# Ledger of designs, part 18: designed miniproteins, single chains, continued (3)

Each design is a single chain, and the fold is of that chain. pLDDT is the mean over its residues in the fold that is shown.

## One batch from the design tools (miniprotein)

Design m8631
Fold by ESMFold2-Fast:
Structure m8631 (fold): chain A 59 residues (1-59)
Amino acid sequence: STVELVLMHDLGLTKEQVEKLIELIKEGKYEEAIEFLMKEAGLSREQAENAIEALKEEL
């Protein structure tokens, strides 16, 4: 999907990392998804929280 392509290109995530991120969000594991983005994409907590809120609107 367009969301997966954006995450791969803008955040430098692999397809497997994008699939894991989407799984965490769909399961309501938002804190785990935030921590995942901080570790794998090098985002600050605030940047990760903003990304998760945007993804929740598209998923």
Scores: mean pLDDT 81

Design m8632
Fold by ESMFold2-Fast:
Structure m8632 (fold): chain A 108 residues (1-108)
Amino acid sequence: AITLTQSPSSLTVKVGDKVVLNATASSAVGNALAWYRQRPGEAPELLIENASTRAPGVSSRFSGSGSGTNYTLTISSAQLEDTATYYAVSYASEEPVFGQGTQLTVVE
């Protein structure tokens, strides 16, 4: 089975900071990788699909990149509302595979 490992597990940043979140797949998943944001008590929101395609309505501050087994979600300038857990999801196999998530906290 393919596994997704996300790093770091948690981080705290200041408003305006550049944030880089990583996901590593145990084998190549190509472009079959998505990034989701989940705030407490809310459903996960799609941010990036096909490794690098921003979902409609998602802020241009979010970008995805990656090749082979290494994938990155970048937030160019953190805002307080970016405080959430971010999940990488692979859909390269018939069943989706979820990373464990990265908990981001943004402070002033």
Scores: mean pLDDT 88

Design m8633
Fold by ESMFold2-Fast:
Structure m8633 (fold): chain A 75 residues (1-75)
Amino acid sequence: PEEPMELTSDREAAEELLRRAEEELERILPTLSPEEAEEARKQFEALRTLARSVAEEGLPLEEALERARAHLAAL
């Protein structure tokens, strides 16, 4: 069970978001073809970049989440 420790900690929120995305990727990867898996990997790199922007540049988590959803849909 994950409990929110600090609501103003965008960095922790971004890290948890990335962890969940990675877990979902691991679940999907074995069902995807090698070609789809490679494409998914590139999409995940974009998600990682978004998470870093949230932590370093103060990008709103909501905006990053919306962009991440679009990348995930491209799987």
Scores: mean pLDDT 70

Design m8634
Fold by ESMFold2-Fast:
Structure m8634 (fold): chain A 70 residues (1-70)
Amino acid sequence: AAAEGEALVARGVALASEINRALNELMEKEGVKTLDEAAEVSRKVAEEHAELAREAGAAIVRGDALLAAA
């Protein structure tokens, strides 16, 4: 059944989207004007959300594997 794979991919995409939304919001809030400022904000968000990013990646990889095996 592909349902478990589809659910895992959807979860991973949702988590990645939340991290991207947080990044964009923080960049706007901090008034980022340069690439160096953008890199620093990106680094902070990546460090603060490292666990969620790993979970998102793992869910997508596992979901894709289940879909491929179905």
Scores: mean pLDDT 78

Design m8635
Fold by ESMFold2-Fast:
Structure m8635 (fold): chain A 67 residues (1-67)
Amino acid sequence: SEEEAKEIANKLGELEPEGFKKILELVEEGKDEEAKKELKEAAKKAGIEVSDEQIETIIEILKKLFS
C-alpha cells in the first residue's frame, strides 16, 4: 500500500541517509530508472526487502514532492 511504501522510505532514510539523499536528487532530476536502481541498492544495504511494486510506489510518492 502507499502507507507501507512511506514507512519503507522513512526507514530507508534513517538507515541509509546518504543513499536516500541520492535517490531524492535523481528523482528531482527526472532520472526515475537510476533512482529505482539506487533505491534497490540502498534497501539491500539496509537489509530491507522491497518488491518492484513498492519501489514504483516510493518513486511516485517522491516525484510528487517535486511536481
Scores: mean pLDDT 82

Design m8636
Fold by ESMFold2-Fast:
Structure m8636 (fold): chain A 57 residues (1-57)
Amino acid sequence: GPAAEAALARAREAAARGDAEAADKYGTLSVILAAQEGGDAAAMGAEVTAIFREAGL
């Protein structure tokens, strides 16, 4: 949902600038929000993992 996607976008931006702490916090938040919005939390977790892998974090 919209809140989970907004948190994921912030995680991606943080990862792109090398801010591992912010990327982790926003990534974790995106998974929690995906579950609360009735979305696929497992799929969101996979996207967060991909972001970290691509950023070298």
Scores: mean pLDDT 84

Design m8637
Fold by ESMFold2-Fast:
Structure m8637 (fold): chain A 73 residues (1-73)
Amino acid sequence: LSEEQQKKIDEVVEEARKVLEEALKEGKSLREALMEAQNVAVDKADELKFSEEERNVIFARFQEIAAEALAAA
């Protein structure tokens, strides 16, 4: 991936992370918070018309975020 593509992916992942943190602060369960964050990432990927390769990178990074959240719980 190009540096510019990686930066766009980082922005989408960061938005998903913020949604996760906000949902948890609202008192939602970890499962609900992860679902909301995942939906935001998917919607943004669709809106920006990311390639399958770019989407795979987003999903891999989201799996890392989900694993960190589950380990912290």
Scores: mean pLDDT 78

Design m8638
Fold by ESMFold2-Fast:
Structure m8638 (fold): chain A 74 residues (1-74)
Amino acid sequence: MEWIKKLKEEIKEKGEKAIETKDKKLIEELKELGKKYLEIAELAKKTGTEVPLTKVYEELGELALELAEEAEKK
């Protein structure tokens, strides 16, 4: 799935930049992305909708939040 691979790469690239620069804007963007993807996955679970991509959204969200957290670590 091409778009998923692109999203994951983009999240990693933003995360690397955020960790290196400690740029608050990039950190905030990663938090927003992570929150958004986790909300999508959580909603699917709550409504009983199980799709193959639910786990992918969960993983993308966790990756984005983990990178943001690492960038904020002092």
Scores: mean pLDDT 76

Design m8639
Fold by ESMFold2-Fast:
Structure m8639 (fold): chain A 51 residues (1-51)
Amino acid sequence: SEIEEERARRKKFLEELEKHRDNVDEAGQLSYRYLQEEIERRRKRAAEARK
């Protein structure tokens, strides 16, 4: 299930984010990359659904 995969990725991301809690730059970069990747995945999925 895509929803279960998304949930698993989010859980893993939050655990990694917590490890870098004391490093704002690393935490910020991880958050930005995670968000961009999820947005891009959703865009590609929406585009493919139209074909």
Scores: mean pLDDT 77

Design m8640
Fold by ESMFold2-Fast:
Structure m8640 (fold): chain A 68 residues (1-68)
Amino acid sequence: SAELEEAKEKAKKDLEEVEKYLEEKGLLTEEFKKYIEEVKKKIEEAKSLEELHEIVGEFQEKLKEIIL
């Protein structure tokens, strides 16, 4: 569906922006960089908006542990 594909593109772009932000702040570890790559793969493989939202939500929780 167009809605799912648009949501995936937005999620990937948001992830790329987060990665760049963390890199600029010196907060991007090799472990977290690999995690971002794994999350991007999960986003591409998502079969529904619900699954996509779950993946993004888990990423946001993990991100809070690093920036807080």
Scores: mean pLDDT 84

Design m8641
Fold by ESMFold2-Fast:
Structure m8641 (fold): chain A 75 residues (1-75)
Amino acid sequence: SADLADHNKISAGLQKMVNKEATDKEIDELIALSKKNNDTFSVKLAEGAKNGKLKETIAKISAPGREAARELARQ
């Protein structure tokens, strides 16, 4: 399972990314950390954001991932 510290960093990184406050370096670090923790959902979101396709990527994610992304975007 993902370590709590890694999970908190992923959550904070996703929030910063959704708010358009993340730098390209921070997005790359988020992708690397998400891959380390087998968080395929966060990898897809971060790669989508890096390519300017965040909204399109959210639409393509599975139902559980879409609900999580929607909640994150609402905050």
Scores: mean pLDDT 75

Design m8642
Fold by ESMFold2-Fast:
Structure m8642 (fold): chain A 55 residues (1-55)
Amino acid sequence: LVELAKKVIEGMGVDAPVWVVVQMLRKMTDLKASDEELREAAEEAKREALREQEE
């Protein structure tokens, strides 16, 4: 999930809102993950992307 969320962020930009990333993940895959699991993956991916930008 985090890897997929990182792909979405890479396409949309690091400033993409978490809720948009979650929406994209739900549409790209028939994931049985809950909204909370998708949101956590999106938040983690966004943190990683921002951390790399700050370096």
Scores: mean pLDDT 73

Design m8643
Fold by ESMFold2-Fast:
Structure m8643 (fold): chain A 73 residues (1-73)
Amino acid sequence: MSMEEAARESLRLARERGAPEEVIELLEKAVEYARKGDDKEALRLLGEAIALAHKAGDDELALRMSSLVDRAV
């Protein structure tokens, strides 16, 4: 799986689950950086989004996003 695919799928999942706006904004930025080939920054932003989803109490979203990232690295 590409980093862009992981970021796009994470964003779609977050939107479907009604994640906080801050999680969605981080994932939108992750998609932009991955599209530009900056996989390091995309991964950093995905990690922040995962941590924020967990802090917000959506452990299922956090775990599913983490699984997508693991397939991209």
Scores: mean pLDDT 87

Design m8644
Fold by ESMFold2-Fast:
Structure m8644 (fold): chain A 77 residues (1-77)
Amino acid sequence: APPLVPLSEEERAALEKMTRIVLELSKSDPATVVGAILRAIGVLLSGGSIEQAADEMLKGVKPEDQEKIRKALEEAL
């Protein structure tokens, strides 16, 4: 198995951008938002792509906010 590698600087920067976008645009309660962020972190730590992490984060927010957040993520990433 490959050694456990911490998040790359690129993955960390992307995660920080995703977190800010979700916090600014989501109308979900704080626990739901935190859950979405933790799922995105889990994807990156498991060797998933930034795009997969963004998709997983979107699944954790209210459906009405998903399109708005998706567009912001596509523009920022």
Scores: mean pLDDT 75

Design m8645
Fold by ESMFold2-Fast:
Structure m8645 (fold): chain A 55 residues (1-55)
Amino acid sequence: MDDKINYFLEIAKRTIEESGASIEKAVESIEETLPGSDALSKEEGEKILEELKKL
């Protein structure tokens, strides 16, 4: 995984752990952020969501 994907993935994991939200709810929150994120493609966003769903 490249540095950008890993960076966003780590932030997402921390958010899930700190908020106590379900993976599905955290994924929804991240989907709101990812389309506006700097330089993330649809494929990169999907990779992040796929890794989060494996948690």
Scores: mean pLDDT 65

Design m8646
Fold by ESMFold2-Fast:
Structure m8646 (fold): chain A 71 residues (1-71)
Amino acid sequence: MERLAEGAANAAVVALEQGDLDSAYEFAKRAMELPGGEEAIRRAAARHPEVRDQLLEVYEKAKSEIEKEKK
């Protein structure tokens, strides 16, 4: 469900704007666990250039953790 992934990605953006890196990581991880999560994160980064680098860094960390859990 793309809507749930977009909601989580947008929540990560809001957390980054507030300086809450822990919440941003949790929301990014939740988005990545949902269908369309990677696309949702990329779209959020494109819409919010002010936090783009921080969002992509949190996304890469979340992706790495999820990939380690799979194998």
Scores: mean pLDDT 77

Design m8647
Fold by ESMFold2-Fast:
Structure m8647 (fold): chain A 97 residues (1-97)
Amino acid sequence: MKKEEEKKKIEKEIEELKKKEEEEIKKIEEEEKREIEELRKAGEEGEESALKKGEHLGYTVRGLYEMSISATRLVAELKKEKVRKKAKEEIEKIKKE
């Protein structure tokens, strides 16, 4: 017969892993938001400065910072996927014991 004490220990370990996963994902989302806000501010200031030198330069700067924002979002999604995959693998190992 399975010991209830062993079951409770396994459930606690799984809860701790899920909590760590949620905390890591939250940190990635907060970092993503900060980086995007910094990129928007720098991009808007750069676009304004470039427009004073020529219209074509302003459009180029806009395109560059929009691409940087898109890249930042993609990197954040890949980081979150890696965290989810690691947590899933660790939980599966605990469940198999």
Scores: mean pLDDT 80

Design m8648
Fold by ESMFold2-Fast:
Structure m8648 (fold): chain A 71 residues (1-71)
Amino acid sequence: HMTKEELVEKGQRLLDELAAAFSADTPPELREEFMRVALEFQKLLDSPNPDIEKLEEVIQRLEELLARVRA
């Protein structure tokens, strides 16, 4: 099982990978989704007790988005 700290680290890595994967040819819909998901992740990090289920949901969305950007 991933800890909260491991989920945060994974989320930060996925955000970095996504930012690096974006190009001029990336559809605007994927950029908009990225901005939305990144904002949700930051809101969770701003919380002293982030919801683990919400962190896991955000991580899943970031992984799905990265797969779509790399397709």
Scores: mean pLDDT 82

Design m8649
Fold by ESMFold2-Fast:
Structure m8649 (fold): chain A 66 residues (1-66)
Amino acid sequence: PASPLLAEEVAAAEAAARRARAAGDDQTSNRILEAKRRLVEAAEAGDSAAFNEAAAELGQAMREVD
């Protein structure tokens, strides 16, 4: 159902969320998962503005783990 690029981003987000949680950073883990959820919902709705916003938020949150 997801494009290969979206599937890759989702997998990377879930891995980053697990790393944050393992480090005891539940707040960053939850933020990553929330941004991932919004990204998938925007893709399903065809809302390009919401998709771009969620993608930017996800990227920012994932960088806080790395």
Scores: mean pLDDT 80

Design m8650
Fold by ESMFold2-Fast:
Structure m8650 (fold): chain A 60 residues (1-60)
Amino acid sequence: MEQLQQQAIEHRQKAQEAARQGDLETAKEHLDKAVELARQLGLDPESAREDFEEEVKKAY
């Protein structure tokens, strides 16, 4: 369980890093993985996607 939370955080960070470098394709891949991990953790995937997309948008 804790491993999935850490992986989700890592993918969120990598998505933001890719967005800062202008690599939107890599940012989207990491964002999609973070959303899937959030779903596995019992979170609403739609709400998680909205939150993570906002993070990527602010980093870009």
Scores: mean pLDDT 81

Design m8651
Fold by ESMFold2-Fast:
Structure m8651 (fold): chain A 74 residues (1-74)
Amino acid sequence: SDLQEQADGMLAHMRAEGERLAATVSPEEALARLDRWVAALLAWARGTMSPEQQKEFEARLAEVREEFERRLAE
């Protein structure tokens, strides 16, 4: 569906931006910017997705966020 394609695109964009931030700013600033992105995407999902779709999307966002938190902690 268009909604799933949009969600997949948002996750791909978040990964790309996370890579750029990891290379360009401090770990604290990179993580803060990623957390702002996650909050914005979750707000979008709450207004757009079913509760079940929200849960899946939130889990996927959490995975991306944890991946970058581990990398930035190095």
Scores: mean pLDDT 81

Design m8652
Fold by ESMFold2-Fast:
Structure m8652 (fold): chain A 84 residues (1-84)
Amino acid sequence: AFERGVELYRQKKYEEAVEEYDKALAEDPANQEAWLNKAIALIKLKKYEEAVAVAEEGLALDPRMMFVRELLKQLLEEHPELRK
């Protein structure tokens, strides 16, 4: 699931990568890298609202996910319209 998502992301198959990261998160919701990589893949798809929602969901599960927090901060700075 996670490794397959990374491989699909490298092939620029971002939608398929998101599906594999979803499977990884179903198996292990504490996988910070899966939360981070899913949000990044959604950004590549220009699905910014979904990327924000994913980052916020990950941080709600573990607020110590520093890389997810930093990604969310940068995403909201670049797209302030996403602050609702």
Scores: mean pLDDT 81

Design m8653
Fold by ESMFold2-Fast:
Structure m8653 (fold): chain A 88 residues (1-88)
Amino acid sequence: LEEAARQAAEAASAGPEAARAAGDGAAEVAGLSRSQGEAGFGAAAAGAASGDAEAGVREGARIGGLSEEEARRGAVGAAAGARAAGGA
């Protein structure tokens, strides 16, 4: 989760295309809609910034109207999408 949150934050910092790829990855891997994937990605990025990925997931779930499990899966999917966008 901490690694996933860091990779999601890096994707957000890399610009709109990397952020989009992370959001798409979150939706695909977690089985969420695109907007739910984006909420999970945001939660992961917030967690990385605070140094506590779990707290970020809880906050994102509360804000985005997701369960903690949905937000957690979104964060993992975002990391997978970010890695795929980075090219192998």
Scores: mean pLDDT 63

Design m8654
Fold by ESMFold2-Fast:
Structure m8654 (fold): chain A 58 residues (1-58)
Amino acid sequence: MLARALRDVVSDAPAVLNLKKGDRVEILREYPDGDALVRSLETGRTGLVGLDLLEELK
């Protein structure tokens, strides 16, 4: 599933993927706590992002 970042994501947590507003990601897995494992289409990196910070492009 494709999504984009609704705002900049900046975190010092190693598990969190930092994103810029408008960056496109592929959602690989959704977790019950509201996090998603995503891959950045801009950088190819993977990490966790809050689902509330993403807009689905479906």
Scores: mean pLDDT 81

Design m8655
Fold by ESMFold2-Fast:
Formats: sequence, C-alpha cells, structure tokens
Structure m8655 (fold): chain A 65 residues (1-65)
Amino acid sequence: MTAVVVYAGMSREQAEAAARRIMEIDGLDGYELVEAEDEEAARRKALEIHEETGLPAVAVGGKST
C-alpha cells in the first residue's frame, strides 16, 4: 500500500527521510510526496487526500520561521 506524505516547512530531502521512516514502521510498499505552503495546509491536504483516495495520508511539518 502507498502512503501520501504531505510536508511543509522542510526540504524535500527531510520529507523523504520522514516518509521512509513511516514506510518502515507501517510496512508500506511506497510513498508519494506532496508539498504544502504551511503545516496547517499540510494537515488539511493530508485529510482531503485520505478522504478522496482512501490512501493513508500523513502531514509532517518543520519550523519554517
């Protein structure tokens, strides 16, 4: 099963590291990365993706200020 990782306030490389950790913990076969403008938008977008696609979706945010 593929997970969607929505990230904000961090680099794509940091988001990839977080996604790989989620895959290892949950035994997932793959992940997709989606960028959001901030942590609140990331949480909202992850919820929308989960509701619309049925895929597991997780929001991850770093401090951008």
Scores: mean pLDDT 76

Design m8656
Fold by ESMFold2-Fast:
Structure m8656 (fold): chain A 57 residues (1-57)
Amino acid sequence: SLAERVAAIAASTLSPEEIRALGERLLQLADKALSAGIDPEGAELAREAARLLLEAA
């Protein structure tokens, strides 16, 4: 999936601290988008990417 590809790029290029920060930021973005009704499919993809990043950190 696109989320898995993004997580793999992050894991190959970023430190664990950077991966955690990115995951937290994407989770905030996804939550705000879902609350506002903005692109629910894109928001769910961002949330899944955030989950994978936070698990990798």
Scores: mean pLDDT 84

Design m8657
Fold by ESMFold2-Fast:
Structure m8657 (fold): chain A 67 residues (1-67)
Amino acid sequence: SSSEARELLKEAIELIKKGDIEGAIELLERAKTLSDHPAIIEVAIKELKEGDIEGAINALKTAIKEL
């Protein structure tokens, strides 16, 4: 559900802030399967894999507001 996806996005942001990028990606992959807007979550996953931590956090904050 979108509400469960939103909670996973919030948890992923906290993991990113702690430097647990692998854990954040795992939560985001799960959130992507539960969301009506998987494209922005996929962008955040790609940005994390490429080392764009700031871009990923900004994309996730936008996703949380728009879900």
Scores: mean pLDDT 83

Design m8658
Fold by ESMFold2-Fast:
Formats: C-alpha cells, sequence, structure tokens
Structure m8658 (fold): chain A 86 residues (1-86)
C-alpha cells in the first residue's frame, strides 16, 4: 500500500509542477494557487496512515489533473491566437 501511495504522490507532484508551469505561461494565478493547494493536500495526506492517505491523495490527484487540463486548454487557445496574428 505505501508503495502505491508513494507512486501516486510522485505522479501528483510531477503533474502539479507541469500544471503550475503552464498556468504561469497563461498568466492565471488562480490555477497556480489551485494546483499548489491540491499538491499540499496530497503531501499532507501522505503523512497519514497508508489506507487513509491513498484515498485523499487520489482525490487531490484528480483535482490537479483538472487544473492541468484547464491550463493546457488555455495555453493552446493562446498559442492558436498568436499563430493567427503573426
Amino acid sequence: MEERVKALLEHTRKLAEEAIKISKEVGDEDLINKARDYLKRAEEAYKKTPEEAFEEVQSATAGVGRIYQEAKDLLEKKKKEEEKLK
């Protein structure tokens, strides 16, 4: 169980880092803050028992994934507008 929670936390950290990077490129501070909050929740959850940690980390991972997708969609929209307005 601990190995699964550790792997999920590492995945969450990597996803949050990428989400924050993209959010900075689009200039959306709300997305940066939300990604950081979900990452913090995942890291705090990891300090609990493995059983309790897994569910909480999994929930936080889903949150980070949504922020990542929203940031990526905004970045693609911005790049598409810049390419059209050479």
Scores: mean pLDDT 78

Design m8659
Fold by ESMFold2-Fast:
Structure m8659 (fold): chain A 62 residues (1-62)
Amino acid sequence: MDEEIKKKIKEYLISQGISEEDAEKLAEEMVKTGSDAEIAEAIALAEGKSKKEIAELVEEVE
């Protein structure tokens, strides 16, 4: 189901310097609130965006 997508998002976030715990929370939030298309778009945008933008999102969750 959504676990494969969540794992991919989590791995990507960890590669950008996000902690495993924060990456898990963000991946769950994205899967819970977004559609499959929105999640795919978020991954694509994140791959094209800077670490700074991802770090800002994590700081808002904390």
Scores: mean pLDDT 63

Design m8660
Fold by ESMFold2-Fast:
Structure m8660 (fold): chain A 63 residues (1-63)
Amino acid sequence: KKFEELYEWLKEKVPEQAAENIMLGLKFLGVKEEEIDKVKETLDKMIANAQADTAEVRARRAA
């Protein structure tokens, strides 16, 4: 199922607890399997942006 594929992909990108929370949120919002490919693209961009922001915050704390 596409939800299982998304969950496995998320576990590679974020901590398992964060992946579980994201999956619960998607199920709560009623996301359908046909929307999973679009959701995956959106999450990929959000994760990349969050990782970039985290690196910037860490650099500011080190200064």
Scores: mean pLDDT 72

Design m8661
Fold by ESMFold2-Fast:
Structure m8661 (fold): chain A 67 residues (1-67)
Amino acid sequence: GSEAVARIIAAELDVIGAMLENDKEKALRSLDELIRLVREYAEQGLIDPDTAERLIKRYEELKKKLE
């Protein structure tokens, strides 16, 4: 639903904000929360599972680049 998508976008903006602040720990924590949120919404049927898998893969790749 649109609410789930809006919450994902808001969580992505939190990650971007942390990265702009050069706060590595905050960015990594925000990415973990974002991955969890996307998984929960996929399990609830609020987002497409294939879309969720692609998003999670992108977020995990970003985590590896920040570590």
Scores: mean pLDDT 84

Design m8662
Fold by ESMFold2-Fast:
Structure m8662 (fold): chain A 70 residues (1-70)
Amino acid sequence: KLEQLRQQAEEYRKRAEEARKLAEKYRELAKKLPPDVKATSYLMASIAHETEAYLNERLAEKLEEEAKAL
């Protein structure tokens, strides 16, 4: 039970890290383009991945708190 919660939290942490790396990549790509539809599309992709990272980090925190309570 305790080990299972820690493993799940670690998995969500890794997903969040991957999402943050993708968000940064798309933001950098957008900066290299002229301010047009394609640049806007990359910025939107960056925001979506930042949101994904935030949600996964919050899920990991909840599981970590549950593990500490045990």
Scores: mean pLDDT 82

Design m8663
Fold by ESMFold2-Fast:
Structure m8663 (fold): chain A 61 residues (1-61)
Amino acid sequence: IDEEEVAEGLALIAVGVAKILAEKGKVEEAIEFLKEMAEKFKDYPKAKKILEEALKELEEK
């Protein structure tokens, strides 16, 4: 199994969790969560990109 594909799947799940946190008014917690996930997946370019794009969306709001 490709480790990058597993990391990408986990990154998408993390984005979903962060969006739910933001909808509940926990935007700072969502941002911190995504930053931690991006650091953990920094060696997986696709996963990192997914997390960084989600982080940018949350920070823009």
Scores: mean pLDDT 80

Design m8664
Fold by ESMFold2-Fast:
Structure m8664 (fold): chain A 78 residues (1-78)
Amino acid sequence: MILKVTGSVPPERAAAVAPLLEQLAEKYGGKVLSLTVRADGSFEAVIEVPEEKADEFATELERAIRALGGSAKVEKIP
């Protein structure tokens, strides 16, 4: 399953986004296909995960980004 992730974190937390997404994708048996993180903390990523893990991954990702003081939206790409 391909997931499009869009979100933002505080600018001081921008450097934490890439390692977080990579570690979380690996945890769920997936991988980060593309990632852009901007100096203002906004980010966009395309991540592949097993279809059966997509909802669990999305929930944990949103929770982890909130822990960084940010927010994220996860969309399934058909």
Scores: mean pLDDT 86

Design m8665
Fold by ESMFold2-Fast:
Structure m8665 (fold): chain A 75 residues (1-75)
Amino acid sequence: SLEERLLEKLEKMLKETEDPEKREKIKEAIEHVKRGRIEEALRLLEELALEGDKKALEMLVEVGVEEIKRGVEKV
């Protein structure tokens, strides 16, 4: 599922992130995903990507691809 994929990637990102402020944002995103608040988790990933985090950007791209793949119409 999208939630399982996001959790796996967020947990890997947390293991590879040493910055305490970024770690707190990643932990907050994990909690949002666990509670089904996917939109809130994606907003935190957008914030991290805007701060230059390439892994956050890659996660956002993968979510976009998964949404297209699950869409009623093929783009």
Scores: mean pLDDT 76

Design m8666
Fold by ESMFold2-Fast:
Structure m8666 (fold): chain A 66 residues (1-66)
Amino acid sequence: MELLEEGKRLAEEGRLEEAIEKYEEAIKKDPNDAEAWRNLGLTLVRAGRVGEAVPYFAKAAELEAA
């Protein structure tokens, strides 16, 4: 699964909105990928969209506890 890695590269380049799109695609393909949920949340925080990040962090924590 390369979507998660592509999202990470885009986020590293500061291309935050494009990174968000790749993480959303990764979650659609594998909704149990806790790393994708957490990275989407972190990227939303970096983009100044902190309130939108909260449910993504909650989902990542839930998946990591399972």
Scores: mean pLDDT 83

Design m8667
Fold by ESMFold2-Fast:
Structure m8667 (fold): chain A 82 residues (1-82)
Amino acid sequence: MSKEELLRQAAILETAGNILVVGGDFSASLGDNEAAAAEYRAAAELYERAAELYREAGDEEAAERARRKAEEARAKAEALAA
């Protein structure tokens, strides 16, 4: 995979993660904690994959941003599981 392909795939995964976080926030607002937690966990997995691809591409700043988003999404999911 070229550097440009890695960055494109990472951006697609990060965007998909962003959409899932918005969905999770909406599910949580409706009291659907199971759906919200599942959406946040899925978002965290996508952000972790994006971070790996950004790192492979040499974009350490984007990799760190994606890692932080994954941690935030996991924390939101854990808060709903408690």
Scores: mean pLDDT 89

Design m8668
Fold by ESMFold2-Fast:
Structure m8668 (fold): chain A 61 residues (1-61)
Amino acid sequence: IEEAKKLLEEKKYKEAIELIEEAWKNGEKPTKEMLELLAEAYEKLGELEKAKAIRESLESI
């Protein structure tokens, strides 16, 4: 989480996304904060459809 935040601050959006996705693949449960960071990174990359899907998932929690 902290590493993903640092990547976003450094404008390394793709690397932040990859870090979060690797954590999920390695069996970490997605947290609300993790999903918020992922949505922010997608928004910064212009992947608005993916960001919207993540935001909608957060609203259901």
Scores: mean pLDDT 76

Design m8669
Fold by ESMFold2-Fast:
Structure m8669 (fold): chain A 85 residues (1-85)
Amino acid sequence: SKKEAEGKLSHAAQAGIRSVLESTNVSEKEAIDAINKALKELGIGTVSGTADNVKVELSKEELSEEEIEKAKDAMGKELEKLARK
């Protein structure tokens, strides 16, 4: 379901953002913008909120488990690129 996929992606995004904020000088805004970039490039949604309360909102009604895993990978890659700057 859309709500289940949003929950999974919100949890993954929050974990990734927290990791980057704890280990680098990256700002919360930069981390959230990186997640938004990943989701927009996939055409599946956006993210909002704070590092402690991340919310992914999907534009697509259903995502397969494969699409969810691809989204997690894309979010992780954008955060990794940001952390290596």
Scores: mean pLDDT 83

